# Designed miniproteins, single chains, continued (2): the designs that were tried, part 39

Each design is a single chain, and the fold is of that chain. pLDDT is the mean over its residues in the fold that is shown.

## One batch from the design tools (miniprotein)

Design m5328
Fold by ESMFold2-Fast:
Structure m5328 (fold): chain A 90 residues (1-90)
Amino acid sequence: EEIKKIAEEALKKFRELLEKSTDPRVQAALQTAIDIFEELIKRNYSKEEAIEALRGIKLAFERVYQRTGSPVAREALELAEEAIEKVEKL
């Protein structure tokens, strides 16, 4: 239940970032992350499985930020880190 709430909050924020993004590489990464958050909401993931999925999102946005310098990619990275911390506290 708590993991789903964290994923729903992150999903809303990532959708807002997608509306702000203009770089196709950043948009593609955001769409992939949105799909992962939707899966986390629909599936009954363990805490460990959820953390692994979120770490994957974090690593993807670290790479995209290094390549693009996009402020949107940096914000997505920070949101992924926040989601990991929230799940770890459960």
Scores: mean pLDDT 86

Design m5329
Fold by ESMFold2-Fast:
Structure m5329 (fold): chain A 70 residues (1-70)
Amino acid sequence: AGEQAVEEALKKVKETISDPELIELAEKALTAIVNGDSEESQKYMQELYEKDPEATELLVKTLQESAKKV
């Protein structure tokens, strides 16, 4: 369930942004979510938001949509 939401969100981010640094931050945030590491997840999500708020909003929306499907 959670893994599918994370995978779908990461695909959406990679389609929308081409900056490898932002993609790496998104991957770290999603990995922390899968591991249940809320502190690490919040840290990477905040850093991603500071660098690209639009990409971060898209990631959050995609995670919420994917969570509803499973």
Scores: mean pLDDT 73

Design m5330
Fold by ESMFold2-Fast:
Structure m5330 (fold): chain A 82 residues (1-82)
Amino acid sequence: GALAAGRALARLAGDGPDEATTERAARAAATMLGVDEEDGRRVARRGAALSGSEDEATAEAAGEALIDYAVEQGVAPPAAPP
């Protein structure tokens, strides 16, 4: 899924997963799956919740996976072309 797919790009970016980036990445993933913006926001909240889990390793992996996926789709900075 999108969470797993984001992992490789996060390694390339070298940035830690922050809440705004995680939200953007999850929205990008939802858009690629053809869901509405409201559903994209729901996916972003789930991603953010996972990034705030009790297990730091799980939280970090979730954030990195979302960033990686968004960058690959060209939606995390810079924005994807039309």
Scores: mean pLDDT 49

Design m5331
Fold by ESMFold2-Fast:
Structure m5331 (fold): chain A 85 residues (1-85)
Amino acid sequence: MEKVEEHLEKARKALKEGDKESAKKHILEAIKAILEELKQVEDKEVILKVIGLILSAIGHLLDGDLEGAIKDLERAKELIEEALK
């Protein structure tokens, strides 16, 4: 989860600085990191919810809603962390 958190923090920082291109890059890297962490989750219901949040984040990214994309990925991170406790 450290790699997910790092990319989400970098995406938020880039967004605050007006660097939309860097923010998008870190959002995509956060999605990749979440997909890798998802391989450790055995709960099918959690897996489906996280996939739904990733799809929502991609939709927000395509609409230029970078804040919405980051929020969806932060929620996905929380669900994986809770499932792995």
Scores: mean pLDDT 87

Design m5332
Fold by ESMFold2-Fast:
Structure m5332 (fold): chain A 91 residues (1-91)
Amino acid sequence: LVERLLEAARRAEAAGYLELARRLRAAARALEAAEAGASDEEVLRLLARELGASEEEIAEALALPASRPLREALRAVAEAEIRAGEAAVAA
């Protein structure tokens, strides 16, 4: 998944979708940190820093219920973003 995010970011950047490329790279870094054992709090902080948003805004965007692990939610969102980004760049 991380490698797919980075590939999608490279394609987006080549096509001139610079903001999309930035979001995809931020998601890749956050997912890498989570897989390396970073806490949900650390992952939210990383995303907030990379995207210039608050941790609260990131948590809302990920639609996190208390019972869902952040890593699962982040992977689901990243997969959806890859699909959307690939569709946009393919046009």
Scores: mean pLDDT 66

Design m5333
Fold by ESMFold2-Fast:
Structure m5333 (fold): chain A 69 residues (1-69)
Amino acid sequence: GSDYSTALNYATMARYLVSKGGSLEEVKEYADKTLAYGARSIATDPAYRPLALAAMGTAERVLKEAEEK
């Protein structure tokens, strides 16, 4: 659904920002949005759980990478 697509888009943006040396603040903003929309996707349609969890996992991983720089 739309919430999953939004989560995937924000996860992709967070990953891109880390690769370009973007600010921790920007990476955190997009990572937080990925987690929020991922959770909404699961709540709205549990069939999206595996896909939403993958996007959320990507956001958590790139946020940790940005924090460790």
Scores: mean pLDDT 82

Design m5334
Fold by ESMFold2-Fast:
Structure m5334 (fold): chain A 99 residues (1-99)
Amino acid sequence: AMDAAIDEAADRLAEALRDRKGVYISPKEIDPEEAIERLKKLEKPVVDTSGASPEARRFAERVVERLAELGIKVYVDVSGAEVTPDTPLRLVGLDDALP
């Protein structure tokens, strides 16, 4: 039941984010470098999981997975560091050297 509730909530949030964000988060249209530059110019859709509860972190991961299934890439900061204006953006599924 809890997993189903998380899944339903993630689906609804992903649909809302898809309609709101539009094409500038589509991975099929934007190179990673170009996407990062565009997101720096616009609003940064960074998912900060630092200090989040285990439930909130799991929910955020599910939203990201659902958006990816819909063909939308969300940039996720999982470093655990504080979020600043210069926080680096990362594509889902990219393993960079840990900061």
Scores: mean pLDDT 45

Design m5335
Fold by ESMFold2-Fast:
Structure m5335 (fold): chain A 71 residues (1-71)
Amino acid sequence: MEELKERLEELIRRAAELAGSEDFEVAVRASMVLIGLSVLKRAIEQGKISEEEAKEEIEKLEERIEEVEKE
């Protein structure tokens, strides 16, 4: 689980940097991913999600942030 938390913190950092972009579309998309990451972090902290489910959700959010980074 700690590796997933570390990966999640890194994705939050990446999304937060992009949310500060001067490109409005990039900033909006990154902000939406950041919200998703924040909700997932809360679910992990509260034990409401399994490690397998958390890993799957992290992979989906990472894919979304990679799409934003391509712009």
Scores: mean pLDDT 80

Design m5336
Fold by ESMFold2-Fast:
Structure m5336 (fold): chain A 80 residues (1-80)
Amino acid sequence: SKSGFSRVTAEIIRETEREMKRAGVPDDVIQRVVTLLRSISRDFIENYADSISLEEFRRQLQDIADGLLEQAKAGHTVEV
């Protein structure tokens, strides 16, 4: 259901934001990462919600979040 996808998105964003704050990532970079994750999730849900499982969605979004988190921790320009 769409509610399940929204819940997973919120959980991943909260954890990613917490990890970035713990790592001392600047607020502007944190907002950049959060905005990117929200946009990616929204696009994914709009186009694929009826054709993908909640588990596959969680895995894909988590992989993207982990990549953005590592870029932010390294002080690189965050991109997807």
Scores: mean pLDDT 84

Design m5337
Fold by ESMFold2-Fast:
Structure m5337 (fold): chain A 90 residues (1-90)
Amino acid sequence: MSREEASRAVLALAALIAAEEGMDIPEEEVEEARRAAEEVLAKLTEEQQELVRKAAEYVVKAYRALVEEKDREKALEYFQKAKELLEKAL
């Protein structure tokens, strides 16, 4: 799996998770994210899919910490965890 494909999958899944949790994500972005996630996930092993999903969850937590809680330290910790999980998936 390329780093670009993994990054796209993480961002796509993060957008889908954010939308499911009630964040205001435009419908067009949700549809594009779903298509991108399905395309990339189909090429991944089950272990890689789990790591990418966990990374996406941490991206959503980082975004919430930054935007809703205004906690930069917490956001950075979540982004670092997402990056570590993405690196393990590669």
Scores: mean pLDDT 77

Design m5338
Fold by ESMFold2-Fast:
Structure m5338 (fold): chain A 82 residues (1-82)
Amino acid sequence: SDLERAGQLAEELLAQLEKEKVPFEEQQLVTGILQHGLQLLLEGASMEEVVEEMEKLFEANKDKLSDKAKKLMEEFLEKLRA
């Protein structure tokens, strides 16, 4: 299911952020974006709608994220589109 796949990719992203020792505040920000996207899927939004909303939140918060966190988030969003 889209929800199961998105959840797995979200867990992989969070694990990678921890492994790369990204600051906790940045991890919390990314977690908030992921939780929002997963909630939209639970409410019946399409994957296209979810990716669009997550991209908007990501763009709005890019200045609060390190280059490493931005790179990992961009890779996650690309995987969601596939």
Scores: mean pLDDT 88

Design m5339
Fold by ESMFold2-Fast:
Structure m5339 (fold): chain A 70 residues (1-70)
Amino acid sequence: NSSLENVLLHLATADVDYLTKVPGVGQALAQSIIDYRDQLGSKFPKTADQLTEVPGVGPVKVQQLLAHLA
């Protein structure tokens, strides 16, 4: 799925400023995503379901990320 792949690529490479463009994602949540990504490195989640493992990211936030970063 190209939309999911684009979202995951953006999450893997995005900075705080890019992530805060997503409605419902503030600077604190964007930083949490980046911190979690940096801790896991190449093991960062590759599926939408695994994104819920990021601290502060629940199912609603996953849908917001999919809707706006795809």
Scores: mean pLDDT 72

Design m5340
Fold by ESMFold2-Fast:
Structure m5340 (fold): chain A 94 residues (1-94)
Amino acid sequence: MLSELTREALLAEAEGSLYLAQGTIYKKMGDLEKAVESYEKALEAFRRAEELAEEALRRDPTDEVARQLLRAAREAAEKLEEEIEELKEEIEEK
C-alpha cells in the first residue's frame, strides 16, 4: 500500500501531466497565451508533486515510487520553466 503522501504526489503529477498536454495542444494551435496558462498550472502541479515526494522520502527513505516521482517532477518543472519563459518572450514580441 502506498503512503498517503506518495499517493498525493502521484495525483499532483497526474494533474501536471494533464495541464502539460493541454498546454502543448494550445501551443500547436498557435494560442500561446492559453499555452502559457496551462503550462503555469502544470508547473504548479509538478512543484506540489516534488514537495510531497520529498516529504514522503523524508518519512520513508526506501520509498522507490516517491524517489522516481521526485526525479520526474523536478525534470518536468525545469523543462516547463524554460518553455514558459520562451513562450512569454514570443508573446511580448507580438
Scores: mean pLDDT 86

Design m5341
Fold by ESMFold2-Fast:
Structure m5341 (fold): chain A 99 residues (1-99)
Amino acid sequence: SAKLSSELTEEEIRELLRERAEEEAKKTGNDGIPKVAEAYLRAREEKTEEAVRAYLDAAAETGLALMEKQGVSEEEIAEVREQIAAEREPAAARIMAAL
């Protein structure tokens, strides 16, 4: 990239993430991607467990919708959903520790 992460302001990072999410949504037809980006930016700003969980939930819904669109079976999607649910709290704790 033309700019290193250390050269970007927080506002520039937010704008880049939003632009990339919108571009990816247009390419894939997955309108969940911008919602995931906004939830991530909120978690990063608020640094609350609630915001982190909202981000994880948005990411899970977007990923599962993509799997369904790609023809993954209902049974496999259900198994992935159960795995995501089991990992939700450990994942939230890891993200909170990294913020």
Scores: mean pLDDT 81

Design m5342
Fold by ESMFold2-Fast:
Structure m5342 (fold): chain A 102 residues (1-102)
Amino acid sequence: DFPELSPEVEQLLQDITSRMLKLLEKAFKEKWSIQEMLDGVRALFKEAAEKYPEYADEINFVLEWLEARVARDNVSTNEEFAALMGTAMTALRMMVTSKSLQ
C-alpha cells in the first residue's frame, strides 16, 4: 500500500498556494518592495498556521527558512523572491506530507 496524501493536507497546500499566487500577483502589479513582500508573506503564513494548527510548526519553520534565505542571498527583486517562494512551497509540501504519514 502506498501512503495516500490526506484530504486535509491537500486542502492546506491548495489554500496556501492560492493565497501565495494572489499575493505575488498583487506584489508585481503594485511593485512592492522586498520588505512589503516579507510583511505580506509573514501575515499569510501566520494566518495559515492559525487555520491549520496541526501543521503550524511546519508552516512556521518554512517561513523562518524563507526569511533567512532572503537575508542570506541578499534578495533584491520580486522575481528573485518569487523563485525563492517556489522553493519554500516545495519544502512545505514535503514537510506536511511527511507529517501526515506519521
Scores: mean pLDDT 82

Design m5343
Fold by ESMFold2-Fast:
Formats: C-alpha cells, structure tokens, sequence
Structure m5343 (fold): chain A 72 residues (1-72)
C-alpha cells in the first residue's frame, strides 16, 4: 500500500484526510521528479505519525532523508 493510501485510511484527522485526498488526485500532475520525491518523503513521515511514532523523531528522520536526497 502506498504511504498516502495508508495515511488516508488510518488518520483520525479529518482535515488531513481531506488534504491528502486532494493531493492524491494532484500527484499524477506532478512532472518534477524532485517534487514527487519530496512529497513521498513527507507522506512516509505522515504514515509513521499515524502508526504512533513520536512527532519529533519523525521530523528528525524526515530532515535527514531530505538532506540525503539533496546530497545525491
């Protein structure tokens, strides 16, 4: 299951769910690979948050992954 689908199904935040439903419809229109990759990293972080991981830990991991991708 894609991270976005997991978050939509498992989030208790209705506002987040609606925003992600809109994002899912817009994702096929994103032609920039770097923007798509950044979106995927953000969705992975949101999935971890929904799974019950600490927000601060998730934020640190997301920053590290973004920095790693920019370093390539």
Amino acid sequence: MENIDYVIENTEDEDLRKDLEKAKKELPTITDPSLREHAELSLEALRKLVEGEDKEEIDKELKEKIAEKKGK
Scores: mean pLDDT 73

Design m5344
Fold by ESMFold2-Fast:
Structure m5344 (fold): chain A 75 residues (1-75)
Amino acid sequence: SLEEKIKEEAQKEYEKRLAEVDSDPSLTPAQKEAVKRGIKLEVETRYIKKLAEINGDPEKARELRKKVIEEFQKE
């Protein structure tokens, strides 16, 4: 439940911030890519940190890290 909430928050933030970047007419394609990479790294890092803080199980932390990578790599 709490883990799913953290995951949903991370995904929602990621998707909304990417949409904002894509809708900005002042940014070049290269600038959009750079900003998106920064957003991805920031959101992933915060999500992993939150999961590590609430879950002392190293196996579960590893599993959740894989899910973060999958969700943000989805096509």
Scores: mean pLDDT 74

Design m5345
Fold by ESMFold2-Fast:
Structure m5345 (fold): chain A 65 residues (1-65)
Amino acid sequence: PLFAVEIPEEEFDEEELEKYGRILGKKVLPNGKVLLFVEVPEEKVEEFKAYVESKGGKALEARPA
């Protein structure tokens, strides 16, 4: 599934996030957060959400395609 992720820029670790899925897009927001689109394997969804939340971020499931 595809996720739209907002994470504080100071907690953003691209290399660590890539362990959970494929980063399809990245945008630095003027409010000090990074917006990411990440395609995550179904079996890693729970682990990925927990990781994002542990970093003060939000992971919102995006509509398929």
Scores: mean pLDDT 77

Design m5346
Fold by ESMFold2-Fast:
Structure m5346 (fold): chain A 60 residues (1-60)
Amino acid sequence: SVEEAAELALKLLQAFEGRVDRAAARRFVVREMTDPNRPGRPPISEEDARAGFERALERF
């Protein structure tokens, strides 16, 4: 879900205190969230993953 992507993105941003390349962080979240082999969670669309990342930036 968009919220799941936002949670992953927010944790990533907080872990690096925002000192991560945002383009690379966005690519990581998109790849992770769209991976059909991801254990325990269904893949989401790239659009939803990007929306989640933007939502995390608003909350960070």
Scores: mean pLDDT 78

Design m5347
Fold by ESMFold2-Fast:
Structure m5347 (fold): chain A 90 residues (1-90)
Amino acid sequence: EEVEKLLNEILDAIQKGEPLSVLRDKLRELAKVLREKGYTNLAKWVEYVLENNEPTRETFVEIVLEVARFLGLDEIEKKARQILKELYRK
């Protein structure tokens, strides 16, 4: 599934310390794919978070977590939650 692949790619990029600009572009692509798959309101929410905030790495993980939760992608949700805990450790 394209959405699952993109979510894993975003989490991998966050763990590898990719620049925030790269993460933002990946989340814009996620919103586009969600819209193409008919998840219009979820895509709008992702776009809203990216547009109305200066997102942190934590924000990007939170977007992935919420998308995975909405779609029932339990393994991705678990992975995102673990990464989020690591980012909040400091």
Scores: mean pLDDT 82

Design m5348
Fold by ESMFold2-Fast:
Formats: structure tokens, C-alpha cells, sequence
Structure m5348 (fold): chain A 91 residues (1-91)
């Protein structure tokens, strides 16, 4: 499984690529500023597929949750990234 992050202007774009997991479905959740009120954006991705998320923020803390649905419905890789630049995750 491969996760990349790209910033496009004032947006942060996440790309998740899943390979080598034939027959498996992966649940991917992304949350900008985990302490904020917004719920994670959740998608299901199958083997070899690419998933793309967009958020309207250049700054903040980003958290990625990945869970295998056909295997164990538990966290596989909790990844947290801090965006470069000024802190805008709080007022």
C-alpha cells in the first residue's frame, strides 16, 4: 500500500494506491485537523485502485486511517502528517 500527499494551491490532495492485495477491499479515511468538527472522509478501495481526496486547507494536521475489510476490521496504518507552513488548525 502506498500513500502520497500533494498540495495544489490552497488545497491538499491525498492519493492512496493499493497494490498486491488481490481480492481485498481497503477502507481509507482522511481527516483534516482531527480535533475539528468535520467527520473523516471515508472511501472503499480495491486492489490496484487509486483513491483521491481533496481538502480545502494548506495548513493543519492530517490523519490517514487504513483498515482491511476482508481481513481484520482494525487499523492497519494510522498515519499523521503536519502540513508545512503556518498553523491554521486552530483560531
Amino acid sequence: MKVTVERVGDRTVFTVTIEGEEGKTILVGLQLNPDGPAAPQIRLVKNGETLRFEVDAADGTLRVYVTELEGQPSEVVPIEWKLAGEARSEP
Scores: mean pLDDT 56

Design m5349
Fold by ESMFold2-Fast:
Structure m5349 (fold): chain A 113 residues (1-113)
Amino acid sequence: MMVPPNEVLYDRLLAIVKAALAYLGKIKEEELDDYAKKILIAIKNAQKEEGLSVEEIVEKFVREILKHANVPEEIQEYIIKEVKKIIETANTVEEVEKKMKELMEKIKEKYKE
């Protein structure tokens, strides 16, 4: 539990990426898993090539997704900060998925105005 295996970490990252993509509303639910898996493969490759931590790579990819959605930088910074907290505190994929959905709903409500 103190040092999770890479596979457990990547499963949690997949849930985060799926939630971020769902927030965009531009990808069909059926395609969401495949698209998220492609992003996860890119994350694994970038981690291997650049020697960056998984947390640093996730920050880059989540920021990229939000940029493509034309999300303001202030909101991007807030989302990334909260995503890092979710990675730190959530021990299961189900917890990550739940917390990410709650985060996306909170952002929609808070920044709708």
Scores: mean pLDDT 68

Design m5350
Fold by ESMFold2-Fast:
Structure m5350 (fold): chain A 98 residues (1-98)
Amino acid sequence: SAEELIRELVRVSMEIGALLLSYETFKYLYKQGKLDEEDFKRIARKIRRRLEELLARADAIVAQIRAQGIAVPPLVAADVETERRLAREAIRELDEII
């Protein structure tokens, strides 16, 4: 249903946001010298893989919503668009680090 697709999209978007916050936290700790390079790169690889999985899921749900002509509440659409954009930027940054 339309409601189930929107709820799943919100859930995936929230997971992306939480993972991005974790990534920013680990970057901060690494820059402060509180996390060594080996541990940072290990964590970075896990975050990159998980972001790629979540972004692919979000992209699939967005495509399905568009194909079905489902109206998404504007605040939800804006939040999802922001999280997807930030996830793509984070993956590009992680590709340079790993």
Scores: mean pLDDT 89

Design m5351
Fold by ESMFold2-Fast:
Order: structure tokens, then C-alpha cells, then sequence
Structure m5351 (fold): chain A 78 residues (1-78)
């Protein structure tokens, strides 16, 4: 279970970083519609990861992971 959560977290971090890079490019192009769509996708990834950790009985880790991914997206985007 721990290994599965770690794998899911790593996948989420990679996806969030990719989405952040796309958001940075969209911001350069002044494409705010794309930025909003990317923010929604990041929100879905965070919610899914948070639910997985909560379901595994780790709500404190869920909260921390969600915060880390949110910060990662905004740091990567701008």
C-alpha cells in the first residue's frame, strides 16, 4: 500500500510539473483559457491523490501532499 501511494504521488508530481510548464507557456502566449483548463486538471490530480491517501488512513499525509503539489504547480508556472 505505501509503495502504491508513493508511485501515485510520483506520477502526480510529474503530471503537475508538466502542467505547470504548459501553464508557463500559455501565460507567455496570454492564453488564459488554457491556463484555467490546466488549473482544473491540477485540481483533479490533487483531489484524486488526497482521496487515495485518506482511503489508506493517512489524512495528514494527504493534506501535505496536496499542499506540495499546489505549490509545485504555481512555482513551475510562474
Amino acid sequence: MEAELEAKYKEAKEKVKELGEKAREALRQRDLDTVNELMKEVGKIIKELKEAFEKAGKPEEAERAAKDLENLFFKTAG
Scores: mean pLDDT 82

Design m5352
Fold by ESMFold2-Fast:
Structure m5352 (fold): chain A 71 residues (1-71)
Amino acid sequence: MDQKLEELKKKQEEIAREAGFELVVWRHVDGVPVGSLVYRDTAPTPEEVREAHRRASRAMEEIQKLADEVK
């Protein structure tokens, strides 16, 4: 169980990082991270924020999909 959860966490963190975010997790519930995607940019432009929102949506879909594997 722990091994699968650790692998899931690493994969979820990598997805967030690829999208330009840091995944800050307070806990996992059925593989779903309870936490936040933290935008890592300093002084972002409105265009960067919009693109970040699109990336965050895609990353969250991927993270949710992975969570389904650890039920």
Scores: mean pLDDT 67

Design m5353
Fold by ESMFold2-Fast:
Structure m5353 (fold): chain A 107 residues (1-107)
Amino acid sequence: AAAARDRVAEAVIKLRELSKDTREQVAKGLRETHPDIGPLVERALLGSDEEARAAVDELLDTYTPQQVKDALEGAANAAGYYNPEKADEFEKVRDEIQAALDALAAA
């Protein structure tokens, strides 16, 4: 559904607001823990805006909304782990990502 695509795009935008180093660490962790979906999430996080949009479209065409939610939640949790010194700022971003992902599960 269009609503699910919008929510995934919102979550990806929030993750892309993180530093490049953090996004690279999240992508590496996701490749190790979710090898099937991880490379596509990595493209969504590290690619150009056009590549990220195409990756979100491919994620929703290839995987169920629940699988996409689980992978993005994993990415958000890993990002928090790699930024403990900015925990308060990142916790707020993570809450926004979680709200977007919960909306995806409801759509």
Scores: mean pLDDT 73

Design m5354
Fold by ESMFold2-Fast:
Structure m5354 (fold): chain A 65 residues (1-65)
Amino acid sequence: DLDNAMYEIDVAVQKVVTKEGDTIIFNVPGGTPAKTKTKEQADKLLDEALDRLRRGDRRIVAKDV
């Protein structure tokens, strides 16, 4: 969906920073999830988003090989 695509773009940016090992991944310019949701839920959502993006990227790498 469109809203999902917009979220994916945001998560993609987070992934690039994550690869560099920066904590900026938790601090998106679009907003801090921890402030709008519970800290635990924000961390879980971020972890799930990163895991999903990571799995997507792995599929690309795997099928490329």
Scores: mean pLDDT 45

Design m5355
Fold by ESMFold2-Fast:
Structure m5355 (fold): chain A 86 residues (1-86)
Amino acid sequence: MAEEELEEAIEELRRAIERLRAALAAGDAEAARAALREVQEAAARLAEIKERYPELQERVDRALREAEEELRRIVAEHPEAARAAL
């Protein structure tokens, strides 16, 4: 179902962001780069869902915007680790 695919993709994005936060907090540049790739993959999946289900466009755009805001907060909280990893 379209709703289920959206929910799963949002959960994947949230898990990837949490892994990135944990990696940056630990100063693990390799883990941070791996988590960033997972974030990019989850975001790409959300973009694909938006193309397949245009009625979900607003919800996808909201989820991506919220994720981008969270990523900016994480980088701001760990600027040195983010520069080393990214």
Scores: mean pLDDT 84

Design m5356
Fold by ESMFold2-Fast:
Structure m5356 (fold): chain A 104 residues (1-104)
Amino acid sequence: VPLVQGLIYLQLGNYYFKQGKYDEAIKWYEKAIKYFEEALKRGDPEAPAWLARAYYNLGLAYEKQGKLDEAIKYFEKARQIAREMGATDFAEKLEKKIEELKSK
C-alpha cells in the first residue's frame, strides 16, 4: 500500500515537472519519498529502487531551479541507495552528475 501511494505521488510530481512547475513537482516528490520510506521500513523489496528514483527526480527539479546545493544533496542520497542496492550503472551515473555539479 505505501509503495503504491508513493508511485501515485511520483507520477504526479513527474506530471508537474514536465510542465516546468518545479515547485509543485518538488512537493509531490517529497510526498512520494515519505511513502517509499514507509515501504522500505515494511521490507518492500521494490522500495529502495523507487526511493532512489524519487531522490534522483527531486535532484533534477532542484537543478532546473538552479538550486545546485539542494540538487547535489538529493543526488548523493540517490547514489547512496544505488550503491547499497548494487545498482552499479545508476550509481556511476549519479557520481558523474554530482562531480559535474560540484565543478560549477
Scores: mean pLDDT 88

Design m5357
Fold by ESMFold2-Fast:
Structure m5357 (fold): chain A 113 residues (1-113)
Amino acid sequence: MLSGEEIIRGFADLLVELLREGVTDPEAIEERLLEWAESIKSHLSEDQYEELVGLIRGGRTYLAQALAQGRDPAEALAAFGEGFIRHLGGLFNIPEERVEEIIAEFRERVAAA
């Protein structure tokens, strides 16, 4: 079974890949994230999976609104990713200090993409 930290890192890896590929459409991002969530479903409780799916759908709404307001797509995707990592940290009971370390690593990878 994947640890909560491994799941969060898998999410960060996917988001950095989407950014490098130039995927900016909120619908396409939601589809890729839902596919990822399905691929790890066996490592989650039913409640964790439902919350994860809810977070992904909420993320699509956030990204669509950010783009409609004229925000840079890469900046919007990075901000979404940071917020998502924080929510996953809470969902998997990861210590706040460890979540911040993952976010710092994610920020560096986004800046290099």
Scores: mean pLDDT 85

Design m5358
Fold by ESMFold2-Fast:
Structure m5358 (fold): chain A 84 residues (1-84)
Amino acid sequence: ERARLEAEWRRAAAEATAAAEAGDYEAALRAARRALELAERLLGEDHPEVAAALAAVGQALEKLGRTEEAARYLERARERRARA
């Protein structure tokens, strides 16, 4: 179960990156949110990979013009990186 969830997390993170590079920010946001959920479950909230997932969600939201939501995710990512 855990190994399966870890594989899903790695795929979701890769899909978020690939979608963002392709300019598909709606797909990037969906994948980034999935990666964030899985990273929090598997690694705990203070892990550096959770900070990376928060940043990915924020970046996708910025590209979609959802600037206030994006700012909240990017701030959470910065706080977690400072503590990691």
Scores: mean pLDDT 83

Design m5359
Fold by ESMFold2-Fast:
Structure m5359 (fold): chain A 57 residues (1-57)
Amino acid sequence: AAVLISITVDLAAEAAKNSVSVATLKAQLTQLAAATDATLTLSTADGVTTATLTVYA
């Protein structure tokens, strides 16, 4: 399917900005992905974990 939008977030940095734990943010992103029919992908590179939300057309 064609990618409509893809948003990538540094999980630790975003959790800190939102004053929540990384575990809480992961749970919130999982719920958001389910509610918006989006795909949530987690990847770790160089000690940084990123969350990518992808919405397909």
Scores: mean pLDDT 78

Design m5360
Fold by ESMFold2-Fast:
Structure m5360 (fold): chain A 61 residues (1-61)
Amino acid sequence: MPEVDVSKKSIEELKELILEAVRAGDRASARELLMKTTNYLIDQGKEDEALAIAREAAAES
């Protein structure tokens, strides 16, 4: 898997990558991307956006 720099991608792009990994059955990549994305968003003070992405990923699982 190519290393994803979450700071250089939009929230929509990060969400799409996470959902694509979930749909592909790549649970390890989906978990890693979700963790990196949520940690980054929390550090930016975007806790509500981090929670929304986590909920969507859980719904697709």
Scores: mean pLDDT 77

Design m5361
Fold by ESMFold2-Fast:
Parts: structure tokens; C-alpha cells; sequence
Structure m5361 (fold): chain A 66 residues (1-66)
């Protein structure tokens, strides 16, 4: 299951609480060391390959949990 930290962060990106996070927002995160670290945490929590890349599979899995 997802950690509470991951869910809290997803809610931060869903500012309208509509259950959607933009691809652009996740790609912006991937440009910073902190953002790459967070993407790796998401992938680890979801059982995905931990590579720090905000690919379509990572984005889809994140959005599906909202």
C-alpha cells in the first residue's frame, strides 16, 4: 500500500482536490534533486521500477490513486 507521505504529497499537487495531477507538474519535479528523490519514493511505494523518471506509467499510477 501507499505510505501516508505519498498520499499527502499527491494532495498537495491536487490543489483543486479533483483527483488529477498534471504531467507537467511531475516533469517539473524531475528537474530538481528533491523532485527526483520524491519520484523514486513514489515508485518504491507503488512497487514500480525505481529510476526517478516521471514516465507515463509513474504518472498514471499516481493519478489512479487520487
Amino acid sequence: GMSALVQDFLMYFDKDKNGFISVEELQELAKSPEGVSFIKMLQSSLGLKVDGVADEETIKAVQALL
Scores: mean pLDDT 66

Design m5362
Fold by ESMFold2-Fast:
Structure m5362 (fold): chain A 68 residues (1-68)
Amino acid sequence: LKEWLLEYAKSHGKELSDSAINYLVNAAKEKGLSKAQIRTILDLVIAQNPDKKVLTYEDIKPVLDGLL
């Protein structure tokens, strides 16, 4: 999952902080998130942060909390 997250973000011109990666991996395990659900979360975070190269825990948490 970690490798997929990094490559997916990179394919959209983004990077993920270690805190963002850890948060998504833990949320996926605890909440049983599918890859499709994780992709939706990442797509929304990316769309909301067009000028931001590195996406952090603070960028991801509001989107994930809003979907769950």
Scores: mean pLDDT 80

